# Designs tried in a protein design run: designed miniproteins, single chains, continued (3). Part 112

Each design is a single chain, and the fold is of that chain. pLDDT is the mean over its residues in the fold that is shown.

## One batch from the design tools (miniprotein)

Design m11887
Fold by ESMFold2-Fast:
Structure m11887 (fold): chain A 78 residues (1-78)
Amino acid sequence: SMLEEAERLVEESYRLLDELVERGVISEEKKEKLRKQLEELLEKIRKSKDPKEQRRYLIEIESTLTLLRMLLTVDRLS
């Protein structure tokens, strides 16, 4: 389901956020802000009955994960 996929992407994002803080790439405050935004997107998917809206929120989660992966890659290349 779209919700199950979103939950997996959010869990991966949480792992990346932890690694980015450990590496000094982002602050704990930035991590908390992004965790809250991801939880709010998950809640919107859970409450929505419209597949189009669920897909929109899923894309936002995917975009966040892509950004986090890029930040880690740039740090590793530096």
Scores: mean pLDDT 89

Design m11888
Fold by ESMFold2-Fast:
Structure m11888 (fold): chain A 71 residues (1-71)
Amino acid sequence: FEEYQYEIDAGVLLIHAAVGKIAAEREGNEELARRYQELIDEASKLTKENVTPEKIAELRARLRELDAEDA
């Protein structure tokens, strides 16, 4: 894993999840908005010490699942 790649990947996840949360809130889907918020909270806690490629992949998979529910 590249030295700063986790910061970039986590940042992209945070932005994408934040946009998804706003969209869900605008549509009145409180449950979906809550799940996006959980993803935001988890991604926000990633540090150089606890980040792994597997964790990033897990969060990306969850984000894709939430995006699919909005479709």
Scores: mean pLDDT 76

Design m11889
Fold by ESMFold2-Fast:
Structure m11889 (fold): chain A 99 residues (1-99)
Amino acid sequence: MKIDYQARYDAALAKIDADPSRYLKPGKEEEAYKVIKEYRDPLTVTLVPGAIEEAERTGLKVAAKIVKKPYQYASDASGKNLSAPVERDYIEEVSAVPP
């Protein structure tokens, strides 16, 4: 897997900054930005933590597109993968929740 999590994070912030009232719950804007900043781990999350329910709990009004992508492990000395490929969940897309 090869995803630039920093670029994804920056793009998500720019999208939210352009229309914060569509993406952030009233009274939770500061908390939501802090959570987004903390959950940019390149190996676990892209821009929003966990499932849609978790994102909404942290102050985001979003519909997230969760994408499962194959994860390849390191090869052994014979050039074969040490483990079978595993799919991991990634949040690739964030949309405003309709009113």
Scores: mean pLDDT 46

Design m11890
Fold by ESMFold2-Fast:
Structure m11890 (fold): chain A 120 residues (1-120)
Amino acid sequence: FEEKLEILKKKVEKEDIEEMRRLVLGVARMQIDALELDLKSTTDEAEKERLRRSIEQVREFERELTEELAVIAAYMLKNGGASGGEILGFIFGMVNIAAYEGVEAAREELEREAERLVEK
């Protein structure tokens, strides 16, 4: 995965990565805020536990995968022919996978996407 990310990173500028990093962090924050509102509104203890787990999974994603997603998103925008809307959708999708399936599921999806972009 790291080797594939290095290949993609060589095709983009540091400024492109920084812009995408800011966008990823913004999306993660919005997802946490939305989950916090749901947590305050629910009376089901099982649902509360699922929401707390989802919040922590987004925080883990933010700590562990922000740079990787930023590199992939920058490449998709600058070299992959993706629109800004498609990039935003991709970022929301990755954060959503982390929230509901966990950080490892998001990492696996990012690894598959990086491999696909390098091979094509």
Scores: mean pLDDT 86

Design m11891
Fold by ESMFold2-Fast:
Structure m11891 (fold): chain A 54 residues (1-54)
Amino acid sequence: SLEELYRRVLEAAREFLAEHPDATPKELIEKVAEKLGISPETVRRILSGEVPRP
């Protein structure tokens, strides 16, 4: 579901930033996309608020 995807993206982003607090937005997007097996564009849109919250 979109709600589950949103939650997973935010959890993965928080976990990555906890380990790499100085990571660039590009790095964050690429690593989260890689970890979840989804497109970087999807991750970027969720993190930027372009996708409505479920």
Scores: mean pLDDT 79

Design m11892
Fold by ESMFold2-Fast:
Structure m11892 (fold): chain A 96 residues (1-96)
Amino acid sequence: KIELTPEEIELLKQTTRAILEAYEELEERLAKAESEEEREKVIEETLRRLSAFLSELAQEPMQEKPQPSMTLEDQLELLRKLAKEAEELLKKLEEE
């Protein structure tokens, strides 16, 4: 039911690796950030990039719940979920 060409699979692998690298960089930058303002900026920038990247790759908007107030912790949790999903996708693509 998933019809992917070999080229599309390769692109997905590369994209998934890029997402994992971005998340790793985020964690390093957060460890270096002393101020809350710096942390918020890094998290927001990373979320925007990953969200746009995933949306562009999928050519479909992701389902979103209304987020009346997202804390930094909520944003970090979302990023961790994205990293886990990316790792799962990479494993699935490697099996194919």
Scores: mean pLDDT 66

Design m11893
Fold by ESMFold2-Fast:
Structure m11893 (fold): chain A 72 residues (1-72)
Amino acid sequence: SRVELDPEQQEVLRLAEEVARLGLELEAQGLISEEDAARLEAVAQEVYANASGVEADKLAARALIALLRELR
């Protein structure tokens, strides 16, 4: 169970979830294609599955969120 992760691991998982959610919202608003949204969800899911508190995973999740914000 992933209920007792350190704070950084928990944040990486939360960021990955936010990326997936934003991808759906951007598609709904017509800012990205359905295929682009699916790509963002796939990357977020991969980060989520491999989240271990590693700094690289955390930076990747944050970079994706920053990219989604830039599209707005």
Scores: mean pLDDT 62

Design m11894
Fold by ESMFold2-Fast:
Structure m11894 (fold): chain A 88 residues (1-88)
Amino acid sequence: SAKLEAVRKRVLSIFESHLGRKLTKEELENTPFEEILKEVAKKLGYKDTDSDIMVVVGMLSGTLGVPASVFKPDASLSENIDRIAEVV
């Protein structure tokens, strides 16, 4: 849907901006979201603790206007994008 595509583009733009690179299909579909959050946290100067990962989740929650509870760290980024699109 147009809404899903808009959410996907926004989320990818945020992550790719912080990572300084494009995300791969493998990272979108098969990598746990938590692993991508850890890399973003490290790029921002945080450690890869649960607390520091939650800072990145809070940033996304605020930027996208969605509750932090919609994110599933053990699911793929693609699944998380679908979950965000459901509530925006």
Scores: mean pLDDT 80

Design m11895
Fold by ESMFold2-Fast:
Parts: structure tokens; C-alpha cells; sequence
Structure m11895 (fold): chain A 87 residues (1-87)
């Protein structure tokens, strides 16, 4: 692959998610958030959509549904995303 950085990021995300499945709920929540933040940062770097990435990162850190709604999510979609992060 010409993009070794993509493979490195994907591996780190998968390792965090695998560790989350084996962790206590509180640690699993933090590991899933770290994995999502890495994915958002990498996608922003590839697409140049830095403002949208910033809103998504703010949602992941604060759980503020209004950040996802600014990205075009419905209130129901934003609440489902919030519930997933809190599992």
C-alpha cells in the first residue's frame, strides 16, 4: 500500500477497540472514545474537512448533541451516538 500511515492508524484503532471489549465498562468507554478521535483526526487530514472534524471531536469529548446536529444529524441520531459512547 502507498499509504502506510492509513494502515498504522487502522491498526491502532483496532487494538484500542479489541482492548475495550476485554475491559471494564469505564475503561472500555475511554478506549472507544480514543479510537473514534483517531479516526476523526485521520479522516480530517485526508479530506481537509477540519471544521466538521472539530465539531465531531467536540461531541466525542463533551457528549453535546448540538455538535452532531450542526453536522446534520437528527436529535435521535445524536442521542443514539451518545448512548453508544456511554456503553
Amino acid sequence: SMDEEAEKVAKEILELLEQAEKSEPEEAQELRRKALLLQVEYLAKLTGQEEKAKLLKEFIETLDKEKLKELGATDEEAERAREWLLK
Scores: mean pLDDT 79

Design m11896
Fold by ESMFold2-Fast:
Structure m11896 (fold): chain A 102 residues (1-102)
Amino acid sequence: MAEKVRELAKKYEEEANKKGIPAFSFEAGGHVVFAVWDVEKDELLVRSLDLDRATEEDIKKFEEEVKELIEKASSYKWTEEQKKEAEALLERVREAVRRGLA
């Protein structure tokens, strides 16, 4: 189950990036985290899934939520500057999670 979640997150990260949307996935505290920049709200939207407790229904819900985030963001054309800013924000989030803040 865990491997399926990892592959799913990576797949959607690659699909989002192919569409020019800054999206990132990482693992922290036994969770897979998927993050995408919401250009309309100027916010980083995050969805996570527990690798140990995830059911097939949880995985399906996670996939649907990730697809919705990518679809919303796909209406906007990203600049290289915006991508760089989003990557910097993700690195800060990853560091915060690594320090046990989530």
Scores: mean pLDDT 71

Design m11897
Fold by ESMFold2-Fast:
Structure m11897 (fold): chain A 98 residues (1-98)
Amino acid sequence: SPIERAEQEIRERFPNLILSEEELRFLAELMVRYGLSPSQLMAAVYAVRLNLGINPSRAEIAGAARLMRERGLSGEELTAWLATEAGKAELRELGAAA
């Protein structure tokens, strides 16, 4: 399935990343849904961690992945946007809808 393929791509790209099966499946589903590479998805997770806290919610991660896809943002651009109050507000709205 596309999700199983995405799970393998995450494992191959980040072999030292400790993820539960549920966390891996969630990240793989976001890759398929928003058409992101493993590197793009992990950049989204990193941007949320830097700006909103080290324990991001699934909604925050999903919102960041969606935002990266819909606006075509790089990880650096996403990080800069989420540093703003407007960016944090947009993330919350998109995450709640994801």
Scores: mean pLDDT 86

Design m11898
Fold by ESMFold2-Fast:
Parts: C-alpha cells; structure tokens; sequence
Structure m11898 (fold): chain A 77 residues (1-77)
C-alpha cells in the first residue's frame, strides 16, 4: 500500500467515523493533511500550519471537498 493510498483511506475513515460531528471530522482531517504534508511532501511546520489555518478558516468548503472525496471512493469501490 502506497503512502498516498494509506493517507486517502485515513481521511475517508476519519470522515465516516465522525459523520455525526462534521466540525470534528474537519479538524481531524486538517491535522492528517498537515502531518502528511510534512512527512511525505516536505512541507515545513510553518507551511503545514498555514494549510491547517486555511482549512479551519473555510470549514464548509473543506467539508464539501472531503464529502466529494468519500463519494468518489465509494463509487470506485
């Protein structure tokens, strides 16, 4: 399993586990994205923090993107 496949599955799992609390799902997903950016994409802590802040400033947009990603995964099996 590639790091990218594992990362995407972790995002799907977090969304599904927290579907009754979408605000918490967004916060947890933002943390996962920031961590992945540092470990796999070579982002600095400052850059990762900026990404997290941007996501948390627009949670509705990020939630819509996360929902679209989950729907794509379910459709693709």
Amino acid sequence: MSPAEKFFQELVDVYKANKDNPALAVEKAADIMADYGIKELGLSQEQADAVRDAILAHPETFLAMLEAGVARMEKLA
Scores: mean pLDDT 77

Design m11899
Fold by ESMFold2-Fast:
Structure m11899 (fold): chain A 58 residues (1-58)
Amino acid sequence: STEELRRRVFEVANEGQEKVDALKKAGASDDEINEVWREMQERMQAIVDEYRRRQAAA
């Protein structure tokens, strides 16, 4: 369902935001923060792609 998709995407985004916030407080560089953003983008894309496949197959 679209609700489940939204929930999963937001859970990943929230976890990533917490990691970014922790890195900022630790004085991490922007490039380190960008690495976390890239990882989150890939994970979110995978979730969306999985959902699309399930919708097409169902």
Scores: mean pLDDT 81

Design m11900
Fold by ESMFold2-Fast:
Structure m11900 (fold): chain A 86 residues (1-86)
Amino acid sequence: SMAAEQEFLKKLKEVLELLREAQKAYDAGDKEKFLELLRKTIEKAQELVDYGKKNWDQLSEELQERLRQLEKDVEGLKKLLEELEK
């Protein structure tokens, strides 16, 4: 479905924008803002993974592949957040 693919890409853009803002905070040495943005990025990315899984059969093969990579990336970011909050 084009509608499901458009929604997936829209959500992906939102995740990438949050990740970009997190990187800016990191580069500026703003650890508190970085951790807040990283948490928001993980939450939004998890919502995108859940959306993609629910609409799996509506996604192109290319977007299905991207979803699999995104799920792995989300797990990596969760581990990073856990280490940084110690």
Scores: mean pLDDT 88

Design m11901
Fold by ESMFold2-Fast:
Structure m11901 (fold): chain A 70 residues (1-70)
Amino acid sequence: SIEEKAFENARKLAELLKKHPDPLLKKMGEYGLLALKYLEEGDYEKAEEYAAKGDEYLEKITEAMRALGE
């Protein structure tokens, strides 16, 4: 199913990010895994909260890259 594949792909990406040496990418992976865990448990409110926290770290990475001027 599309939903099953999407979940599995998201989990694999989050696990790769969690293992990354960069602390911001690692934090994104941790929040991604928490979002997927709550989604699987049916806690959509917490899943959305942790997904939003993951997006916030992506924004912080983008701002850090911009601050470096390259």
Scores: mean pLDDT 77

Design m11902
Fold by ESMFold2-Fast:
Structure m11902 (fold): chain A 94 residues (1-94)
Amino acid sequence: SKELEELKKAIEEAVAEVKPLAEELLAKGEDGRKAMEEVLRKAIEILEKKSKTEYMKLVVEGMRAELEQGGSNLSEEAQEIAKKVQEIAEEMEK
């Protein structure tokens, strides 16, 4: 429970940190899906740097591996990041 709460907080921080990148990529006319992929990769990198426990590191490694495989079986954590990034993209498209 506490490890999951810590992970969720780190995910929220990573998403907030990549929001300016998402806005920049979309403003440059990047396809929304490509922007999402780049932002998701960056969020995973930020989350990796914030990962202080072995559990968090394993989750991050799993998310990266799933993204490399085309994202068809994304973990719940990776899906949560993707949803937050999608919300940002939708906000910009209005």
Scores: mean pLDDT 66

Design m11903
Fold by ESMFold2-Fast:
Structure m11903 (fold): chain A 85 residues (1-85)
Amino acid sequence: MGREAAELIREAAKTLSPEAQKRLQSLADMIETAVEQLEKARKEGNEELAKRLEDYVRRLMQQAIDELEKAGAPKEVVEKLRELV
């Protein structure tokens, strides 16, 4: 999930402005790290941490979607990203 979402964001960013690409790359890195931490928390049975990380991932995904829409990314890319949340 997180790796796939991060890769989709990075690929979409390649067609956008350098400023948007830099912001989206940062968001993709944050999402990938947060999802890795979420998977670890789930495996360890840390339900409280997993819940907080799920909320954090959803917020980061929404920020990436908003940035992609603002930067003029294709609607199909935005919709695919929404499905990965």
Scores: mean pLDDT 82

Design m11904
Fold by ESMFold2-Fast:
Structure m11904 (fold): chain A 74 residues (1-74)
Amino acid sequence: GAMAELEAQIAQAEANVKKTADLLRKEYEETGDPLYKEQAELLLSPSTQKVIRQGAPLSRQHAADEAARRAAAA
């Protein structure tokens, strides 16, 4: 049903955020730039996890992807 589909989307968004945080941590290890570490910790924070669960999963996933893209480009 719709709730199971929504929960699957939330789980996918959470998994993508975790993968993004891992990439940011790797960038921190390669560059030493503390902004990458800060962004990785922010993505894994309880408040960020609540935001992902409460709203539109695709919209939150897109925001996380944009944050990672800016970190990689900067």
Scores: mean pLDDT 71

Design m11905
Fold by ESMFold2-Fast:
Structure m11905 (fold): chain A 83 residues (1-83)
Amino acid sequence: SEEEERKRQLAEKHLDLAKKYVDELETMVKNDPNIDLDKAKELASKAAQHAFEAARLGGPEYKKIADEILKRVSEILKKVEES
């Protein structure tokens, strides 16, 4: 249906944004010895929000990818919080 196709397209857009933000977060954490914690938390929040939307709209396959992104976000934030 047109509704299912629209949801899939929106899920893909959210997944792409989630990947973009988690990649930006990983790059910042790996390359900056003086982490901007506020920016790190903002990028993590954006990545997580888009991952949740992708999972909600895209069904089981998108949920698996989104869950992996959320795991990456969680692992990065844990490292940041550990100083």
Scores: mean pLDDT 84

Design m11906
Fold by ESMFold2-Fast:
Structure m11906 (fold): chain A 72 residues (1-72)
Amino acid sequence: MADGKQMLGFGRMLGYGIGYQIASDNGLTPEQIEKVGREAGKAARDALLAGQSMSEALEVAREAALETVKKL
């Protein structure tokens, strides 16, 4: 059994990676890339806290990253 804190940290890390990749692919600045990554990571963590699965949390992270890019 994984500790809940470890699972939240892992989801946040994966979500950050997804957001970072999406922002990088869109040719954003390093500062903007970090912002998108952080928002995606937070979205994944919050989805896991709400009881969603890891796969659902990562999809939420991807959607959050795309929305953050559109707001820049």
Scores: mean pLDDT 83

Design m11907
Fold by ESMFold2-Fast:
Structure m11907 (fold): chain A 67 residues (1-67)
Amino acid sequence: ATPEELREAYRHALDLIAQSLVDAGVPREEADRLRERGLQRFDAGKPLTEVLVEMGEEARRLLERVA
């Protein structure tokens, strides 16, 4: 895949994660900020595996705040 295709696939995955967080009770603004940070980390040239770990941790923190 090209870098553009990988970024688009990652963006789509972040959109799905953000919607899942909203459906779980996370405010849309918080979910949208998570999505934006995820794209910023990817664009900063971080390895995808590191980005995914960081995004998973942030999603977990957001879910804990609405539990």
Scores: mean pLDDT 80

Design m11908
Fold by ESMFold2-Fast:
Structure m11908 (fold): chain A 73 residues (1-73)
Amino acid sequence: MLTPEQEEEVRLALVEIRVAITDLAYRKGRISPEEALEDLRRALEEAKTLNHPDRDEVIAYIEERIAELEKEL
């Protein structure tokens, strides 16, 4: 069974993967800017629940992606 620390590492990795998939889908024109923004906002809310040393860095990255996409709306 995963330790609490390992569970947080997995949760961080899943948030990062979700952001990467959203960015890739948007770049390939598979999703709209509105859909990408919704997905990133969901990833941001999940990131805020993380108990991981890199949480604030991941939050800042997602917020930057959201700000860039909001310029397209």
Scores: mean pLDDT 84

Design m11909
Fold by ESMFold2-Fast:
Structure m11909 (fold): chain A 92 residues (1-92)
Amino acid sequence: SAAAERGVAAAREGLAAGLSVAEVLYRGVLAATGNEALAELWRAIAEGDAAAAREAALRLGLSEADAEALAATIAANPEEVRAAIEAMLAKL
């Protein structure tokens, strides 16, 4: 709960400051987890940046095959990924 509370607080501050969805998600994940690679992954997903998501996934310890599969999924489904992120942030 404490980690989730930190993440929500950072995301709300970002939204109040007028930051992008990707930057809000980055700050929220970073505050909740302390994991920069995980925060970079979620920012890349929010931006639809398949290449950046692949690099972040590799830094998180995913295999090359899993990182490539994630990147391909983001590239193939940008609208669905965007809708899922917007729905998540709407709950803040």
Scores: mean pLDDT 82

Design m11910
Fold by ESMFold2-Fast:
Parts: sequence; structure tokens; C-alpha cells
Structure m11910 (fold): chain A 82 residues (1-82)
Amino acid sequence: MSLDEIQDKLSELENKKVYVEEVLPLILEYAKINLLDSGLSEEKAEEILKKAKKELLEKYKNKKITVDELKDELGEIITKLS
């Protein structure tokens, strides 16, 4: 999926509360593209995103948050793991 296509899908969900497990795959694809574009290897990007996915799913199991809140939380986890 292209970065533009991912951004369009996420924009449709702007300011809406979503189940983390339903939207997380799109946000992880967005984050992976950004990590690869910043010069990380695919293996390193996948390692970081796997850990971030686990933390977010454990923290927000069966909970709804906004896409913006989910992006912020993912960004903080990636920064901590990078």
C-alpha cells in the first residue's frame, strides 16, 4: 500500500475513536514507510514495530482511541526503541 493511500485512509478516521486492533495495521504500515525512508533497515524497522504493536495492543485491548492519539503513542514507543 502506498504512503498516500495509507494517509487517505487515516484521514477518513481523523478525530474518530477507533478500536486499536482494527486501525493499527494501517498505522504500522505508515510508520514502517517512514522508518525505511529515514534509513533504517527493513529488519530493524520490523523489530521496532513488532514491539510497538505488542505494547499498544496490551495497553488498549478492546479500547477505542482517536487515530491521532494512536499515532502519538506509536511515535513515542518508536522514539524509545530507536
Scores: mean pLDDT 79

Design m11911
Fold by ESMFold2-Fast:
Structure m11911 (fold): chain A 88 residues (1-88)
Amino acid sequence: SFIDILDNARANIDNMDWDNADRISNGWKAAANDLIDNPQTRSQIIQQIDNWQQQVQTMINNGADRSTLAQQANNLIDSITNIINQAQ
């Protein structure tokens, strides 16, 4: 399930390659398109990921450390998980 993908991402967040943040966000959007059946929920999740991708690019350009990036990613995962749980 998409939640399983997010849980796995959270478990590996400290080892995430932030230089490839675009690859990560594009992977999550692709998974949401494949695994989220409800069009409204899927659209909302993709919008959250798109907004996060822009924020992370700005943070990386400003020299944010890995712990700050990890916290922001955990916040996104929490937000998406909440959306899915409320929609189910």
Scores: mean pLDDT 83

Design m11912
Fold by ESMFold2-Fast:
Structure m11912 (fold): chain A 77 residues (1-77)
Amino acid sequence: SKEEELKKKAAEEIKKAGEELGVSSVGDEMAQFVLENSFEEALEAAQKLAEVSSHPRVRELAEKAIEVIKKAMEELK
């Protein structure tokens, strides 16, 4: 489905961002969450991560994930 295709694309972009930022474990976890949950739930999780994380690279990853997820949600409509 279009939703499954967009989830896979979003997950790959988030995973790559995590690798580039040196926080691949967090990126992989977030990518898996996107694949297994709704975009709305994934957006909420990324927003919470950006709010609670003290690590600058993790916050940057969370902000990128928010952008990627929002874009996917726009394309799904």
Scores: mean pLDDT 86

Design m11913
Fold by ESMFold2-Fast:
Structure m11913 (fold): chain A 107 residues (1-107)
Amino acid sequence: SKVEEALKNLRKAQAMLTENKVKDALHYLREALKLLEKMDKIPKILVNQIRGLLGSIALGWPSIKDKETARQMAEEIENFLKKYAPEVLEDIKKGNIKPFLDAALKL
């Protein structure tokens, strides 16, 4: 299913990010986003995986070697959430990761 393929790509993006293979992480994120754009409603499991990936970028920021590509990943996630799940982005901005997200995107 598209949900299962998107989930696999998001999990690969997370794994690549953990290994500091940030360009590979961006590639898998983009493959997931292409699948998500074709969905009428994004399932909670995929929203949670996207939130987790953004949190990993924000919290892991000092350890990330390719900060330019990681910033691009965070921007592409933020732009996706603005368009398809703005309520999730508002929840993230009001939550504990807001200072770390601001550091990744704007600070």
Scores: mean pLDDT 80

Design m11914
Fold by ESMFold2-Fast:
Structure m11914 (fold): chain A 92 residues (1-92)
Amino acid sequence: SEIIAVFNVSVLVDANEAALQKYGLEIGKTTIEEFVSKLPATDEQKQQILQEVKRMLTDPSAPKRVEITLSDGSVLTLERVGSEVRLTITPA
């Protein structure tokens, strides 16, 4: 099933049930760093994901959408939504 998680600069603000269950996420508490640490990605990919999220939150000229293929073949989509970033994982 698809995973959806939405973050502001500080914490998780929204997530679908699949994300909450699979990754043990808590709205108002889980940080983007904690979530990304749990993803099936290399350390280099995790660093890239964190930098892209930071760029989307801090740079209004940043791309509004970025896709990254994770180590398990799933696709992580990063989308800027106002002052937040939506992360969607689509299974392989």
Scores: mean pLDDT 86

Design m11915
Fold by ESMFold2-Fast:
Structure m11915 (fold): chain A 82 residues (1-82)
Amino acid sequence: SDELENEINDLIEKLKKSKNPKVLAELEKLIEEENAKIEELKEIYEKDPEGSRELLEEKALEGMKEILEKLKELLELEKKLS
């Protein structure tokens, strides 16, 4: 969903502005984990492009919800460390 994507992007931009190296390191880890999940979805697509569309949409939505939750947790950590 556009709203979910926009919220994720806004949180990433806010976290990138952090001066705390621990927060920045955790942000980089979350981005790496998300990239790994995208690679898994590509493998699913390559095996069955036609039959995997609905499954890929569901997995992408679940992945976006998971990264959003982790980004919100990282924002709370940033507030505690500030």
Scores: mean pLDDT 81

Design m11916
Fold by ESMFold2-Fast:
Structure m11916 (fold): chain A 103 residues (1-103)
Amino acid sequence: LKLREEAIEKLYQASELLGQAAELDTNPEARSLLEKARQYAENAAVFAASGQYDLAIASMKLAKEYAERAKELANPEARTLVDQAIKLIDEAEKLVKQAYEEA
């Protein structure tokens, strides 16, 4: 399904932005949280690719939670990238829910 492909693309883009944010941030706690968010975004893409939509949605929620926590500690430059990543994860979650045949 095209919706699944779009969701996977957005999740990998979010993962890339979270990685860039971690490189910009000097706070080691923020970096750790950003790396966890990145890993959950990547896991969500893998679960979506295998049709494991429940696990993909759960992983996306965890990615957002860690990203939001990191944002509270992050410098302003990293926060901008984190905001973009959260938006992409939100868009991916909507696409995965549509692909789950709830319509």
Scores: mean pLDDT 85

Design m11917
Fold by ESMFold2-Fast:
Structure m11917 (fold): chain A 69 residues (1-69)
Amino acid sequence: EKLEEMKKIVKEGLENNNLDEASEKISEILQEVAKEKGEEYMYELRDEVTLFYIEEDEKLGGGLVGPLA
C-alpha cells in the first residue's frame, strides 16, 4: 500500500538525515494517488503520513514540525 511505502520513506529520511529526497519521493507518490484515486483520498494519506512524520521526529528529540512532501 502507498501509505506504508510513504511511512517507510519518512522513517529512512529521518534516520539518514535526507528529508529533501524523502519529501520529493512522497510528493511523487501523493501526485500518483491524486491522479488514480482523487485529491480527497490523497489529502487523507498526506495527513496520515504527516502525523507519522511528527511522531517519528518526536522519537528522535523533536524540533521538526512542518509540511512533508
Scores: mean pLDDT 74

Design m11918
Fold by ESMFold2-Fast:
Structure m11918 (fold): chain A 85 residues (1-85)
Amino acid sequence: MEDERMAAELVARFRAAAAEDGRPGPTLEEAQAYAAATGDKEGAMAGLLSAELAGGKALPLEKLKALLKEFLASLGEAPPASLLR
């Protein structure tokens, strides 16, 4: 439940920042900042995002959703509806 809420909040924050800048996905710096802001205590979410963003390019929102779904699945959690859309 907690990781599910954190994943949904990360997606919402990334979407808000991307919309403000007129683009669909976050940079590595934005992803790390949002992970820290949402209390990613184990760094699991930040680790997944950092691995995919290692090339320094913006991550499309759809790819971010896919990564978060994979993370939640590894914990046996159902992805929140916000990640399915």
Scores: mean pLDDT 53

Design m11919
Fold by ESMFold2-Fast:
Structure m11919 (fold): chain A 60 residues (1-60)
Amino acid sequence: SFDEKLEQVLEQIRNAPSLGEAQQIFQQAYDEFKDWPEEQRVEAIKRLSEVLHELVEAHA
């Protein structure tokens, strides 16, 4: 399902061993979610961006 896939990707980003790997996972997920309905795509991009931003701040 959408929710299961989104949560899986979010955990992959959270558990990435480096920012570079987290960014790669984010980019891959962004490309994958672009094919989903707009409402789900917007939600996915918002949550993915929030998690990536938190990681960037943690490594600043």
Scores: mean pLDDT 80

Design m11920
Fold by ESMFold2-Fast:
Structure m11920 (fold): chain A 73 residues (1-73)
Amino acid sequence: HMERELVAVFEGPEKRDELVAFLVSLPEGDYEILVDGKLFAVVHAPLTEEEARVLVEEAMKLGKTIEVYRLIR
């Protein structure tokens, strides 16, 4: 029932800081974060830098490809 739009893809640990900055810059809304095609988290932006860093660190422990989707209501 919920539509979603892919807004970003990040691959590998080298993109950690770029992903953190991207998550902090997300406009207000609901987002799904997938790791290696599996749902990892649903977040409501805006995110703090601390929240974004924790999410990225945990995601990168689970897989290599991180996808961010905007939820369309």
Scores: mean pLDDT 82

Design m11921
Fold by ESMFold2-Fast:
Structure m11921 (fold): chain A 65 residues (1-65)
Amino acid sequence: NSSLPVLTLRLPATGHSPNTPAGLLALGKQFNALLRVVFENGNEVLIDPADSLEEVRAKLEAALA
């Protein structure tokens, strides 16, 4: 939510497993933080711990396209 801390992660744009969306969502929930994922291709995704797994997958697919 709007007052959550931001945890920044830098990830490669390739080589991701099908478990990456679930892992990132779990990390955000564990730390009660927004995850700012910056990819090596320059694209960025903001994952809220309130997001659904489907929303996280859609965000990652868009960023890695």
Scores: mean pLDDT 80

